# Designed miniproteins, single chains, part 51

Each design is a single chain, and the fold is of that chain. pLDDT is the mean over its residues in the fold that is shown.

## One batch from the design tools (miniprotein)

Design m1868
Fold by ESMFold2-Fast:
Structure m1868 (fold): chain A 71 residues (1-71)
Amino acid sequence: MEVEKLIEEAKKLLDEARKLRGTDPERSLQLYDEAIELARKALKLDPSNEKARELYTEAGYLRAEVLRELA
């Protein structure tokens, strides 16, 4: 299903972004942005999807943390 694929891809991007945060924060931010966009698309298709909402919130928080460290 499209929603399930978007959630799985977002999760993989989020995990990869976490791994790169310390070594390549710019690439980490890019991957968090991609994860957020996929989670947003999943929420457009299924606004009540708890997993998609959780990923959207988590990715946004982690992205903000990396951005603070770069600023």
Scores: mean pLDDT 82

Design m1869
Fold by ESMFold2-Fast:
Structure m1869 (fold): chain A 62 residues (1-62)
Amino acid sequence: MEVKTLKALVDIPALSEDVLALKKGEVRTLEILEKLDDVFAKARDLDTGEVGIINLDYLEEV
């Protein structure tokens, strides 16, 4: 189980119910459930329990 603390580099809008929305500068602790490709992963937000797709290019580890 891979858990990362990640900061949003840009505003990430809720384009669909399958996407985790984040505002620029938000820090979240995410459990990486599945790596879909080099850019996208399925993750769980450990604070909210929400599951969705994240774009790893828009996030940095803290």
Scores: mean pLDDT 79

Design m1870
Fold by ESMFold2-Fast:
Structure m1870 (fold): chain A 101 residues (1-101)
Amino acid sequence: MKHYEEGKRYYEEGALGLALDYYEKAIEEDPDNAQAWNNLGDVLFKQGKLEEAKEYYEKAIELDPDNAQAWLNLGEVLEKLGKYEEAEKYRKKALELDPNL
């Protein structure tokens, strides 16, 4: 999608507000785009909105449970929320799916 690609470009350039806007548009166009949900979580994580980031990573995993990066990202947000046992479990799941992560 055009909006998804523009969201990625803005995220890479550090324009988090624009990345958020374009990823939200990408999700409106294709709510089953697991990668757009994961990338929206990344924007929120960078903004320190940890609970919102968690919800969007969980949505990405719901849509694509083989997305190793989304499991890893969920583990990282849980670690920052102090949920160490859950973080460890999800990091292990990520490595099980992609040992080269």
Scores: mean pLDDT 85

Design m1871
Fold by ESMFold2-Fast:
Structure m1871 (fold): chain A 75 residues (1-75)
Amino acid sequence: SELEEIEKKIEELEKEKERLEEEIEKLEEELETSELSKEERLELEIRIGLLRIERGILEVEIRNLKKKKEELLKE
């Protein structure tokens, strides 16, 4: 079933998004709580920025798949 395949893909992408959000949160805590050099802080900020971009891409993919799921449910 195409519906089942889409639901499985949404679940996989949601899990990947959750992992990225957890990694972002941990790095943001390190920025806030750790005694970092200016260079170390910049490296963490860049890494957080890249992870946020990856999260954004996943959010778009999830949204598109959810729209396809809604279309299939309407038949």
Scores: mean pLDDT 86

Design m1872
Fold by ESMFold2-Fast:
Structure m1872 (fold): chain A 62 residues (1-62)
Amino acid sequence: ADDHYHIGAVLLGQGKYDEAKEHFEKALAIDPDYKKAWLGLGQVLEAQGKLEEAAEYFAKAA
């Protein structure tokens, strides 16, 4: 889970949103309670301008 989260975070920082999303989803497939991956998915959606959808993912991370 951690490895996929870290790769996703790096990709998000590089603006590679689709690849970042894939790695965060892989982290959640291993551990659905991995709050950092929910936060990462919210950050991808926020970067894409989907602020309302991002808020739902941030709520799952809380």
Scores: mean pLDDT 79

Design m1873
Fold by ESMFold2-Fast:
Structure m1873 (fold): chain A 92 residues (1-92)
Amino acid sequence: MEEEIEKKVKEAKEELEKAGLEFTEGDELTVKGYILYLKGKYEEAAELFEKAIEIGGITTPMAAFLLAQAYKKLGEEEKAKEYLELGKKIAA
């Protein structure tokens, strides 16, 4: 699992840097969180998405939307709504 996460982070970093975009620590956390989310680790994914949003980067709107979905999976409806609205505001 760790090796798969590190490989995907490296691939995402190389892709964004090739496009002339900065890959921040926040973007790295968004990628790691997304892999955990896909594996059903919603609580761990939510923690990483929260840190990703705090640090910021090009993936911050995606981190907010994914955090909203993670909270919805955890039954945290109010938090899910809050982060969905945050994602919409950042993406606009």
Scores: mean pLDDT 82

Design m1874
Fold by ESMFold2-Fast:
Structure m1874 (fold): chain A 66 residues (1-66)
Amino acid sequence: KKPKNPIVSSEPDPAAADGRVFTAIPDVEKPKGTVELTFPADTTPEEVAQAILPLIEKGYNVVATT
């Protein structure tokens, strides 16, 4: 209910399923392994990024799918 009514200017485009903004890959990542995460369709890019941050820090390559 409270102030979470954003201007909704950057609406999610289902055609752009290729996550180009919420996939953070470091330049000097260590090839430790790959972790695949599946999120519900309602998950925002912000939540996805926050969920993968600790995995990337541990040196994993993360593939996030909604």
Scores: mean pLDDT 61

Design m1875
Fold by ESMFold2-Fast:
Structure m1875 (fold): chain A 55 residues (1-55)
Amino acid sequence: MPSGALSPDAARAFAEAHGDTLEEAVARMKREQGVSEEDAARMLAAVEAARAAAA
C-alpha cells in the first residue's frame, strides 16, 4: 500500500518502536488496533515481497 499504513516500512517502524519482531508487531496490531486477519496477512506478504526484492 503506497499510503504506508500496511507497508513493510510501517510494520518495521512499529516493531522498532515497541521492541517487537515484525510478526509480534502484526499480532499486536490485530489485538490492540483491531487490524483484521486479512489485513495482517497482506502486511506479512508485503514484508516477504520486500525481502525478495532486497535479495
Scores: mean pLDDT 63

Design m1876
Fold by ESMFold2-Fast:
Structure m1876 (fold): chain A 65 residues (1-65)
Amino acid sequence: MRKLINAAVALEIEAVALGVKARTEIKDGTIHVTVEGATPEQKAKLEELVKQLEEEGIKVELTFK
């Protein structure tokens, strides 16, 4: 549980740093991240962080609106 919370916080911090609006939600051991209005560069940076978290065994589901 704590690993998922820490990962969700890291994703929110990255979104704020990039200037994008992101909403994170933890469901059934998976972090659901919804990002609105992201540029291709912002998407790439978020996908890179998601890949790093997945390599550490954390499940992330990333949705762009």
Scores: mean pLDDT 80

Design m1877
Fold by ESMFold2-Fast:
Structure m1877 (fold): chain A 73 residues (1-73)
Amino acid sequence: MLPLSDEEVEELIRGAKESIEKAKEAYKNGDKQTAARYLSAAGIYATALLMAGREDEAQKLIEEIKKVAKEME
């Protein structure tokens, strides 16, 4: 796994959460393509956290992404 500092982990969590929020807002505004792109970005952040061994944080983000994706169906 890639070694990450606690600050880098916090940045990844923040990036994921911001991406999820932007995805929700884009979908609310009818921009499904932008919403999908932001969800993909959130998924990349969650994967980076998994690779860094931050499994609990990554799982929480993955569950949030899944919930948002269901709301977009």
Scores: mean pLDDT 82

Design m1878
Fold by ESMFold2-Fast:
Structure m1878 (fold): chain A 63 residues (1-63)
Amino acid sequence: SLVKSIIKLILKANPELTPEQIAEIVRRNLEAMGELTPEQIDAVAEAIRESIEKAYELIDKLE
C-alpha cells in the first residue's frame, strides 16, 4: 500500500533512531519555534513517539 511505502521510506531515512530519539528531535524543533508551551511540546513529542512505535509494529507485522 502507499501508506506502508511512505512509512518504510521515513524509517529507512532514520534506521538507527529510536522512537524516543525522533520525538526528542521534534521536541527541540518545536522549542526553537517558541510558539508552544512546554506542556504542549511534551504532548506533541509523546504523540510522535507513540505513532513511530505503532509504525514499527505495523512494519514488523507486514514482513
Scores: mean pLDDT 69

Design m1879
Fold by ESMFold2-Fast:
Structure m1879 (fold): chain A 61 residues (1-61)
Amino acid sequence: SMSVAEFVEEGLASLERKLAEGKISREEAIAYLEVLAQLARGAGDEASAARLEAKIAELRA
């Protein structure tokens, strides 16, 4: 069984690998990170949501 925090971390790690490998665009990565941030906020995991939102801001810069 995977916790929401574990699911979020796995998703983030997967997206970072795909970005590094050129398999996903920056825009696609941002869209997926926004979904993960919404899930984290919905679960009350503000720490994970803040981490994901910081990554989105970095990719948009």
Scores: mean pLDDT 81

Design m1880
Fold by ESMFold2-Fast:
Structure m1880 (fold): chain A 81 residues (1-81)
Amino acid sequence: SIEEKLKKAEELKKEGEEYYKQKKYEEALKKYEEALEIVEEIIKEYKEKGEEVPEKIKKLKLELEINIGIAKLVLGVEKVT
């Protein structure tokens, strides 16, 4: 269900945040990217149904994109890719 996917994405985001606190930036990035993939699947399901994407899901996507951007900057990946 969408609710189960959302819960999984939120759990992965939290795991990423814990890795980030430990300065394990590559592990944090992987968790954030996994969470973003699930959020993109949820957005696609809403789009296929012709339904508005809930604001909380849009906010979660934005927060994950910000966290990914920060992790990539710390790792220097954004400057070389």
Scores: mean pLDDT 85

Design m1881
Fold by ESMFold2-Fast:
Structure m1881 (fold): chain A 61 residues (1-61)
Amino acid sequence: ERVDELIAKLFSPDPEVQLEAARELAKIGDPRAVPALGYLARHSPSPEVRRAAAEAIQKIL
């Protein structure tokens, strides 16, 4: 399923892949992504990834 594949990409070692997955999940708007996005928003070592995850949550909710 597309959403499950995108959630898996949120945990890619490549920050570009993580950013693209967060943006695509925001566009889809499926709340199933919210727990994974919340984890990234709090714990990602990349400030850019943390911000993108937080913005995705705001767009979904």
Scores: mean pLDDT 82

Design m1882
Fold by ESMFold2-Fast:
Formats: sequence, C-alpha cells, structure tokens
Structure m1882 (fold): chain A 83 residues (1-83)
Amino acid sequence: MKIDKEGFKKIKELSKTMNPEEVARMVGEAIRMAADYKGDKKKKIEEMAKKFGMSESTVLIIISTAIAMGELHPERIKGIVEF
C-alpha cells in the first residue's frame, strides 16, 4: 500500500464533485473497513467498492491516500490486510 502523488490527486478530484464532508466520511469508512478486516482480502476490497459505489482500483487509491495522510497506520493493519 505505498502511495504516490496520483492517489492524492484522485482524492482531490473526488472533492470537486463531492463536498469535503462526504469525502471525509468515505475515507473514514474505508479506514474502519480496512481495520476491521479479517480473511479474504480480495472479497473485502470488492465489498468496499460496492459500499462506496466505485471501482476496486479507486478503493485501493483511497486506502493508500489515507495511509499517506496518517489516517491509517500501516503497522496497525499489517496483520489484518497485506497489499
């Protein structure tokens, strides 16, 4: 889950079509779902994509961006989800 500037750019693009509160809520839910995850990683990403109405690649970008912004601590979720 290493992020580049592309992930941050994607969040910035989403904030243009959604209000900041919606973006923050979506990031918060992604953090919660990633932290609570146990078992099949692919299935969890598919569930998150369905929940947020977006592609699996967009979900991965959001999670990676949240990690880079300090919202997700990789060490805390490493034992649950490996990307």
Scores: mean pLDDT 56

Design m1883
Fold by ESMFold2-Fast:
Formats: sequence, C-alpha cells, structure tokens
Structure m1883 (fold): chain A 74 residues (1-74)
Amino acid sequence: AVPIPTDEQMREVLEKYGVTDEEVIERIIEAARRLFETGDPQDFFELVRLAKEAGLTPEQVAQILHDLANLPAP
C-alpha cells in the first residue's frame, strides 16, 4: 500500500520544483491527494492540467510524482 504523503511533504516537493504560489500549491496538493486515494486516471489528468497551468513541464510532473511515491512513511 502506498501511504498518502502529508501536505507538508507535498509542499516541500513542489517548492523544490519552483512552485511558490500558495493557492497553486494547495490546488496541486488537493489533486495529488485525490490521485493517491483513488488511482483514477481522471484524477491523474487533473493533476497534470493544474501542474501545466503552474508552469511545470511533463518531465517535472513525472519527477514530482516519483518523489511523492518514494517519500518515507509518515
């Protein structure tokens, strides 16, 4: 089972990739949390859409998802 990362852990990863706007961070965290809870492709597409609006590249989105999936258990 993949534990859902904490909001603080998700925030730190997003800031590492240059996302600094608080409202944007919160929207991406919400979408990522939904994706980790459901595994639904629709939630994945929503996360990618929000990340692109934040100026992230597809490669950066893939790296963020990889980092989040490999965080230590809470």
Scores: mean pLDDT 75

Design m1884
Fold by ESMFold2-Fast:
Structure m1884 (fold): chain A 54 residues (1-54)
Amino acid sequence: SKEEIFQATIEMMRLMADTTDRILQARRDGKSQEEIDRILEEGHKQADEILRQL
């Protein structure tokens, strides 16, 4: 439904913000590129889950 699309959009926006913050924190903490890549992969998995519920 249209409401489901709007909810998924809000959840996606929040996920992008949270993932970005985690990556920036990891960079400040001197984490490896591999650890940063894992954070991004986790974000992609969560994004897929949000979209699959539409």
Scores: mean pLDDT 85

Design m1885
Fold by ESMFold2-Fast:
Structure m1885 (fold): chain A 63 residues (1-63)
Amino acid sequence: PALSPEENAIIADRLEKEKISVEELLEEVRRLAAETGAPADALIRQLEEYIEKGLTPEQIREL
């Protein structure tokens, strides 16, 4: 149910590099999933949890 450490590192890197929030990344993931029909439910749910907890990119990287 949780993302791997490697996946969390990729998320953290992207947030830092693009200087975007987890909320902005979640909106992009939702848009791409809707556009392509690709399954993204697990990633969407995990990003929602990160937003609810107020996690920083550094905290996500440590997961």
Scores: mean pLDDT 79

Design m1886
Fold by ESMFold2-Fast:
Structure m1886 (fold): chain A 89 residues (1-89)
Amino acid sequence: AAAAVLRENADRIAEILRKMGATPEQVEAIRDRLLAEGTAGFESAYRAAKELGLPDEVVEFLELMANATTPEQEARAVELARKYGVLED
């Protein structure tokens, strides 16, 4: 159960990264790191993306998803999600 949830969340983050223009190699490296850490959260994804030099808007989006606390930060996350076709109902 827990392992399945971890894998599902890691796969969702991987799909977001693909839609935002990350390379297959970058996507796999981040997915592997999330699985190794045992947490598939945006904070772990943000740290990995920053370390691997992913595009600035990808790093910004992950940081906002991890740490957004204001309406302005949430609006920016929605803008980026919409721009890259990540936004769902």
Scores: mean pLDDT 80

Design m1887
Fold by ESMFold2-Fast:
Structure m1887 (fold): chain A 64 residues (1-64)
Amino acid sequence: SLERDIALALLYMAIGVAKIAISNGMSKEEAIAFLERMTELLKKKHPEIAEELDRLLKEAKEEL
């Protein structure tokens, strides 16, 4: 659905913001904490895509 696609897009945007923040002095720990909070919020609103959101978070943690 459009709402689910928007939820995935929001996490992708958050990952982009986290990468920019790290390049500007944010610790990886703070960036990961931010992404974990965003992922938890999105999973509460869209539990049907929780597995996909968790996969994106895991991949993002490995790339940061």
Scores: mean pLDDT 87

Design m1888
Fold by ESMFold2-Fast:
Structure m1888 (fold): chain A 75 residues (1-75)
Amino acid sequence: DLLREAEERFERLVEEAKRAAAAGDEERVRALQIEALRLAKELVEALAARGEISAEEAEAGLATLDEQIAALEAA
């Protein structure tokens, strides 16, 4: 189950981010946010490959995620 696998990976990232935030590790929090966005890209690509979303929807979603990743990497 693609959604379940993504949910489990996302839950682990959230737990790590909470620990990093509690420790004041802002660099680690940013890295985990980037990893979560990359996970979202994997999900969009997989949904498109399965025909669950259109190629146009996937392209728009991936472009938005790439912009968000680039912004976080530049910070």
Scores: mean pLDDT 83

Design m1889
Fold by ESMFold2-Fast:
Structure m1889 (fold): chain A 81 residues (1-81)
Amino acid sequence: SMAELQKKEEELLKRLDELEERLRENEKNPSEEELEELEKELEELRKEVESLGDKASEELRRKLLEVEIRLGLLHIKRALS
């Protein structure tokens, strides 16, 4: 149902927000172990968003992209250190 889809999107958005906060903490206090966990969780979230196909909202897809960009930038910063 549309209500079930909305609830799933809200749960995915919340998980992406939590990942973004953890990425910000990892930028301040670098940890390889935490980064590996964040990469795994993001991959799982990506698969869940992909499983929604065209039913995924623009907001959800945009938030996923923003978190993916933040992770990519963190890798670049670490490579430059």
Scores: mean pLDDT 85

Design m1890
Fold by ESMFold2-Fast:
Structure m1890 (fold): chain A 61 residues (1-61)
Amino acid sequence: SEEIKKKLEEVVKELLKKDPNASLFDISKAAEKELGRPLTDEEELYLAKILLERQKEELEK
C-alpha cells in the first residue's frame, strides 16, 4: 500500500513536470504502465486526489 502510494505520487510528479496539463487519463495510463497492471478503484481515486492537489498548487502559485 505505502510503496504503491509512493509510486503513484512519483508518476503524477514526473508527468506534471513534463506536461502541467496532463489529464487523469494520461496519469492513470502512466501509473498502470509503472505498476505493470490495471489500477484498482482506490488507486484511481488516490491519483485523482494527488492530481487535483498538484494542479491547485500550480494554479495558486
Scores: mean pLDDT 77

Design m1891
Fold by ESMFold2-Fast:
Structure m1891 (fold): chain A 59 residues (1-59)
Amino acid sequence: GSVEAAEGALKGAEAATTRAQALAAIHESRYVLENAETEEAKKLAEEAIRIAEQKLAES
Protein backbone atom coordinates (compact mmCIF):
# COMPACT_ATOMS: atom_id res chain seq x y z
CA GLY A 1 0.00 0.00 0.00
CA SER A 2 0.98 3.67 -0.07
CA VAL A 3 2.26 3.61 3.56
CA GLU A 4 4.48 0.59 2.77
CA ALA A 5 5.83 2.38 -0.34
CA ALA A 6 6.54 5.50 1.74
CA GLU A 7 8.30 3.44 4.45
CA GLY A 8 10.42 1.86 1.70
CA ALA A 9 11.31 5.29 0.31
CA LEU A 10 12.27 6.50 3.80
CA LYS A 11 14.56 3.49 4.33
CA GLY A 12 16.12 4.08 0.90
CA ALA A 13 16.79 7.73 1.74
CA GLU A 14 18.33 6.81 5.12
CA ALA A 15 20.55 4.17 3.46
CA ALA A 16 21.88 6.54 0.75
CA THR A 17 25.67 6.95 1.09
CA THR A 18 26.59 8.25 -2.40
CA ARG A 19 25.40 11.21 -4.50
CA ALA A 20 23.87 8.81 -7.05
CA GLN A 21 21.97 6.94 -4.31
CA ALA A 22 20.73 10.24 -2.83
CA LEU A 23 19.46 11.40 -6.25
CA ALA A 24 17.73 8.04 -6.81
CA ALA A 25 16.14 8.30 -3.34
CA ILE A 26 14.84 11.83 -4.12
CA HIS A 27 13.26 10.61 -7.39
CA GLU A 28 11.68 7.53 -5.73
CA SER A 29 10.40 9.55 -2.75
CA ARG A 30 8.83 12.20 -5.03
CA TYR A 31 7.08 9.45 -7.02
CA VAL A 32 5.78 7.90 -3.78
CA LEU A 33 4.53 11.31 -2.58
CA GLU A 34 2.63 11.87 -5.88
CA ASN A 35 0.89 8.49 -5.43
CA ALA A 36 0.32 8.72 -1.65
CA GLU A 37 -3.32 8.11 -0.66
CA THR A 38 -3.12 8.84 3.09
CA GLU A 39 -1.79 11.69 5.22
CA GLU A 40 0.56 9.22 6.96
CA ALA A 41 2.05 8.09 3.63
CA LYS A 42 2.45 11.73 2.50
CA LYS A 43 4.30 12.66 5.71
CA LEU A 44 6.62 9.65 5.40
CA ALA A 45 7.35 10.48 1.74
CA GLU A 46 8.05 14.15 2.60
CA GLU A 47 10.44 13.02 5.37
CA ALA A 48 12.16 10.70 2.86
CA ILE A 49 12.63 13.61 0.43
CA ARG A 50 14.04 15.77 3.27
CA ILE A 51 16.56 13.07 4.32
CA ALA A 52 17.56 12.33 0.71
CA GLU A 53 18.11 16.06 -0.01
CA GLN A 54 20.23 16.34 3.17
CA LYS A 55 22.30 13.32 2.03
CA LEU A 56 22.75 14.93 -1.41
CA ALA A 57 23.94 18.21 0.17
CA GLU A 58 26.52 16.30 2.26
CA SER A 59 27.89 14.22 -0.66
Scores: mean pLDDT 83

Design m1892
Fold by ESMFold2-Fast:
Structure m1892 (fold): chain A 81 residues (1-81)
Amino acid sequence: MVEEEREVRPVPEGESFEQVALRVLLELMDRYDATEAETLAWSETHLEVRLTSETRELLVRLDYRDGELHVTVRTTARPPA
């Protein structure tokens, strides 16, 4: 089963996209019990990270748009070994 969560976070004055993105990634790792994080793509307005837990793989996309951070988390079951 594929599950998708979407959130919008404001980027406060004086904080960079990277600072807010890192904070969100740390929150997601804690929430989903992710043990590994792999950066797939990074730019000034876009970050893609693969988070891996014991039972799930999460694809996290962070897009910066007009002072807002758009967070998309797509969760898939890990393929059986």
Scores: mean pLDDT 78

Design m1893
Fold by ESMFold2-Fast:
Structure m1893 (fold): chain A 65 residues (1-65)
Amino acid sequence: SAKEAARRAAENALKNGNGVGAAAGAYELSQMGVGSREQARKAIEAAAKGDAEAAARYALESGGL
């Protein structure tokens, strides 16, 4: 399913140290009703500012992964 594919992509990004990819995946999951929209938004904002470490942290805190 789309939710499973997005979750696997986000989990793989986190495992590989790709904080920006993790933020994108967490945001996509939040749009599908999985995890915290608030934390996923913070993850994307951190990624946009170039803070990959904060992006990964907020993505994990979203609870969708």
Scores: mean pLDDT 78

Design m1894
Fold by ESMFold2-Fast:
Structure m1894 (fold): chain A 64 residues (1-64)
Amino acid sequence: GSVTVTITTPDGKTLEMEVSADGKVTVLSSNLPEEEVEEWKKRISKVVANVPGAHADARALAAA
């Protein structure tokens, strides 16, 4: 399966990403500059890689 992560910034901008079962992160939609999108993508990829399992997926969803 895949997990959708939505990040909302204080500026009201949103970033939607899909994390596949293989840990690959795909950007679905973004209102952020490419630089910030890449920063968030790296953060989410690192979290998924460091804490494998259903609990890590739930935390990634809650962090947005």
Scores: mean pLDDT 69

Design m1895
Fold by ESMFold2-Fast:
Structure m1895 (fold): chain A 55 residues (1-55)
Amino acid sequence: REKKKKEAIEKFPEVAKYLEKMAEEYEKEGKLELAEDWRELAEEFRELAKELEKE
């Protein structure tokens, strides 16, 4: 049982979803470059969560 690892696995996907939602809002505002940056951050958090699950 690893509380910190489990919290990260659960929280990182939530953060990624939040970042994607923010990216969609920025895209609607015409801030395409900023929206792309937020989507890249969301992917990074998803990759981190997957790596933690493999360990």
Scores: mean pLDDT 77

Design m1896
Fold by ESMFold2-Fast:
Structure m1896 (fold): chain A 71 residues (1-71)
Amino acid sequence: GEEEAEKRGLGHSLALRGEDPKKVAELSGVSEETARRIQRAIQAAKEAMEKGGSPEEAGLVAQEVLREERE
């Protein structure tokens, strides 16, 4: 529900800092695989911004990475 979404947001914040995926998973209530996927998406978003992309564009790249890993 919405509480899970808030915990996922916290997990994203920790992943952005390069924290251990296991700790991200424990605090956000997701699996370690999901935590690693979140870190991968954030890394892709950072790479897009480094190449001159907008924050909106970086967000779309992150969502696409999460979608491909899920499907």
Scores: mean pLDDT 66

Design m1897
Fold by ESMFold2-Fast:
Structure m1897 (fold): chain A 71 residues (1-71)
Amino acid sequence: SSEKENEELINVLLERVKKWLEAKGFPEELKKEVLEKFRKLAKESINSGDAEKFSEEGEKLFKEALEKKKK
C-alpha cells in the first residue's frame, strides 16, 4: 500500500509540473525531459525520506528548464 501511495503522490506532483510547463509554453521534447527528471527525483526522495534533496534539486530542475527554453 505504501509503495502504491508513493506512486500516486509522484503522479500528482508530475501532473502539476506538466501543467506548469504547458502554461509556460515549453516544447514537447523539453517537457518530456523535465518530467522524466522530476519523476526520478521524486522516487529517490520518497525512498530516502530526503525532503531537502527534493526541494533543492527540484528548484535546480525548474531553473535549468527555464534557461533551456530561453535559448
Scores: mean pLDDT 78

Design m1898
Fold by ESMFold2-Fast:
Formats: C-alpha cells, sequence, structure tokens
Structure m1898 (fold): chain A 60 residues (1-60)
C-alpha cells in the first residue's frame, strides 16, 4: 500500500472512531452507532483490499 493510501486510510479511520465516540457520548444508541461503524469498516476494508479484522488492527 502506498504512503498516500495509508495516510488516507488512517484519516478515514480516525474520523470514524471520533464520530463513533462523539455520537455515543451525545446519547445516541450505542448499538446503532456500532452497527454503522462496522458497516463503514467493512466498506473501507473492501476498498483497500484488506479484511475487516486487519483494518480494525490499524485503529490501535
Amino acid sequence: MSEEQLEELRKELRELEERYVRQVLAGADPAAVEAEAQREIDRLAKRYGMSPAELRALIL
């Protein structure tokens, strides 16, 4: 994966993580927010040719 692709992926993952935390803290349904986050992770994994588990590991 190129440096540009890795940086874009990290940016998208950080935005997803921040949105998830922010929505839960604001009183959104945690299960609904988590389901949406899972769909976004799956979509990103497919886009970058990774498994969802590999992609989740990058959020560490």
Scores: mean pLDDT 76

Design m1899
Fold by ESMFold2-Fast:
Structure m1899 (fold): chain A 66 residues (1-66)
Amino acid sequence: MIKKLAEEVIELAEEIAGKPLEELSKEEAEKYIEGAAFVLGQLKKLSPEQVEEIYKEALRIVEEKK
């Protein structure tokens, strides 16, 4: 499910950043989410379309936590 994969992307992004994404600027948070989505997509062999959907869902989840 896209939402579950997006949550995994957020968790990976927070591990890489060393803190919650809510504590980052919007630009920094988007950069970490993009990197994490790319890495997860490569590891799970997801299509570029699936990676884009997961990235958008992760951004939405982070925005809702503000």
Scores: mean pLDDT 81

Design m1900
Fold by ESMFold2-Fast:
Structure m1900 (fold): chain A 63 residues (1-63)
Amino acid sequence: LKGELFKVTSDVVKVHPDMLSLKKGDIVEVLEDLGAGMVLVKSLKTGEEGIVPLSSLEFIGKK
């Protein structure tokens, strides 16, 4: 997971301060696997970092 690129498959709404808001079609890089289906990612569009559910992401490649 770390260093891998994922495409957002559904809009992610920020419901906690540590979460990241994302739009469907955004590309993110996984920085850390936190377990329990949650990952720390960096948005390639904005450079912002935050926690998102892995279920909202589709693997597209390694960086």
Scores: mean pLDDT 79

Design m1901
Fold by ESMFold2-Fast:
Structure m1901 (fold): chain A 60 residues (1-60)
Amino acid sequence: SLGDKARFLRDTALELGRRLGVPEEEALRIAEEIFKQVATQDLSKEELREMVERALREHA
């Protein structure tokens, strides 16, 4: 579901953001931006996680 996708992106961004030293507010903003891009796309959890990690590294 869309809610499950949003939760996964949020939780993943917070987890990876903590490891990369990205502030919680910034990590949540990144998760929201990615969700808007992928809401209508059937992507794997691995692909979503890679997108989140890439975005976090660009903002670290």
Scores: mean pLDDT 84

Design m1902
Fold by ESMFold2-Fast:
Structure m1902 (fold): chain A 69 residues (1-69)
Amino acid sequence: MAIEDKREENREAGREAKEKALEAAKAGDVRKATTLATAAAILYAAAGESEEGLEALKEVEEAAEKAEA
């Protein structure tokens, strides 16, 4: 199997990490949210989707800021 299979795995892992990061951010666990968001960004970048990784970081940051307000 080729690079496409590896990209799919990384994309799926990135999506899972992003979802968990958003949940942690909404719960006010900023450290956990940041760690998971960073993992999601790395996984999306490995899948060739760096823009989606940056969007995930922004979404988690926005959720964390709103939770602190």
Scores: mean pLDDT 78

Design m1904
Fold by ESMFold2-Fast:
Structure m1904 (fold): chain A 71 residues (1-71)
Amino acid sequence: MSNEEIVERLRELLERLKEAENLEEAKKLIQEEFDKTTDPRLRTILGEILKHMENLEEAIEALERAIRSLE
């Protein structure tokens, strides 16, 4: 998968995450994306967020940082 494709997937996930009402919904959205991807870089990013995410704000900020690092 290209950096552009990873960024696009992360941006789509970020939009969905901003609509999430709680942390459990956010974790479910990230887990679904993790389960669907075969790209090791995207898996690493999503897996790290899932492992260390304590609140919705941290998940959103982590995704935004990952997107910026790939641009």
Scores: mean pLDDT 79

Design m1905
Fold by ESMFold2-Fast:
Structure m1905 (fold): chain A 67 residues (1-67)
Amino acid sequence: MEEELEKKAVEYIKEGNVEKAYEILSKFYETTLEQLKAAYAAYSLKPLLSLPREEALKKIAEARAKV
């Protein structure tokens, strides 16, 4: 369940639908919509999306937390 929801969240980010991704990710990563939007804009998520989906999302959250 969790893994499938995380994959769907990555798919929404890839489509540019950050709000839908936030609805899923906020259940697992304690992230805010603002943090997710900042990570998407700042870190060019396309290279990260080549990683395993779950790890890509975790790296985005970790990178934003350091800023």
Scores: mean pLDDT 57

Design m1906
Fold by ESMFold2-Fast:
Structure m1906 (fold): chain A 61 residues (1-61)
Amino acid sequence: NAERQALLDKAVERLKKEAPKMKFPLTPEQVEEIAQALRDIDAGVDKAIELSKAGVKLEPL
């Protein structure tokens, strides 16, 4: 989904812009680690949607 990818890219750009202004500024390494975590979360959301379409419900077994 191109719209989702654009939002993720904007979030990463904003993080890079705001990071040095924080009380405890993030290192470039930490910013990259957070960017990877955001991409992993996005992939996790896609997986959750796939499981939901397969009929998996949030119901106790």
Scores: mean pLDDT 67

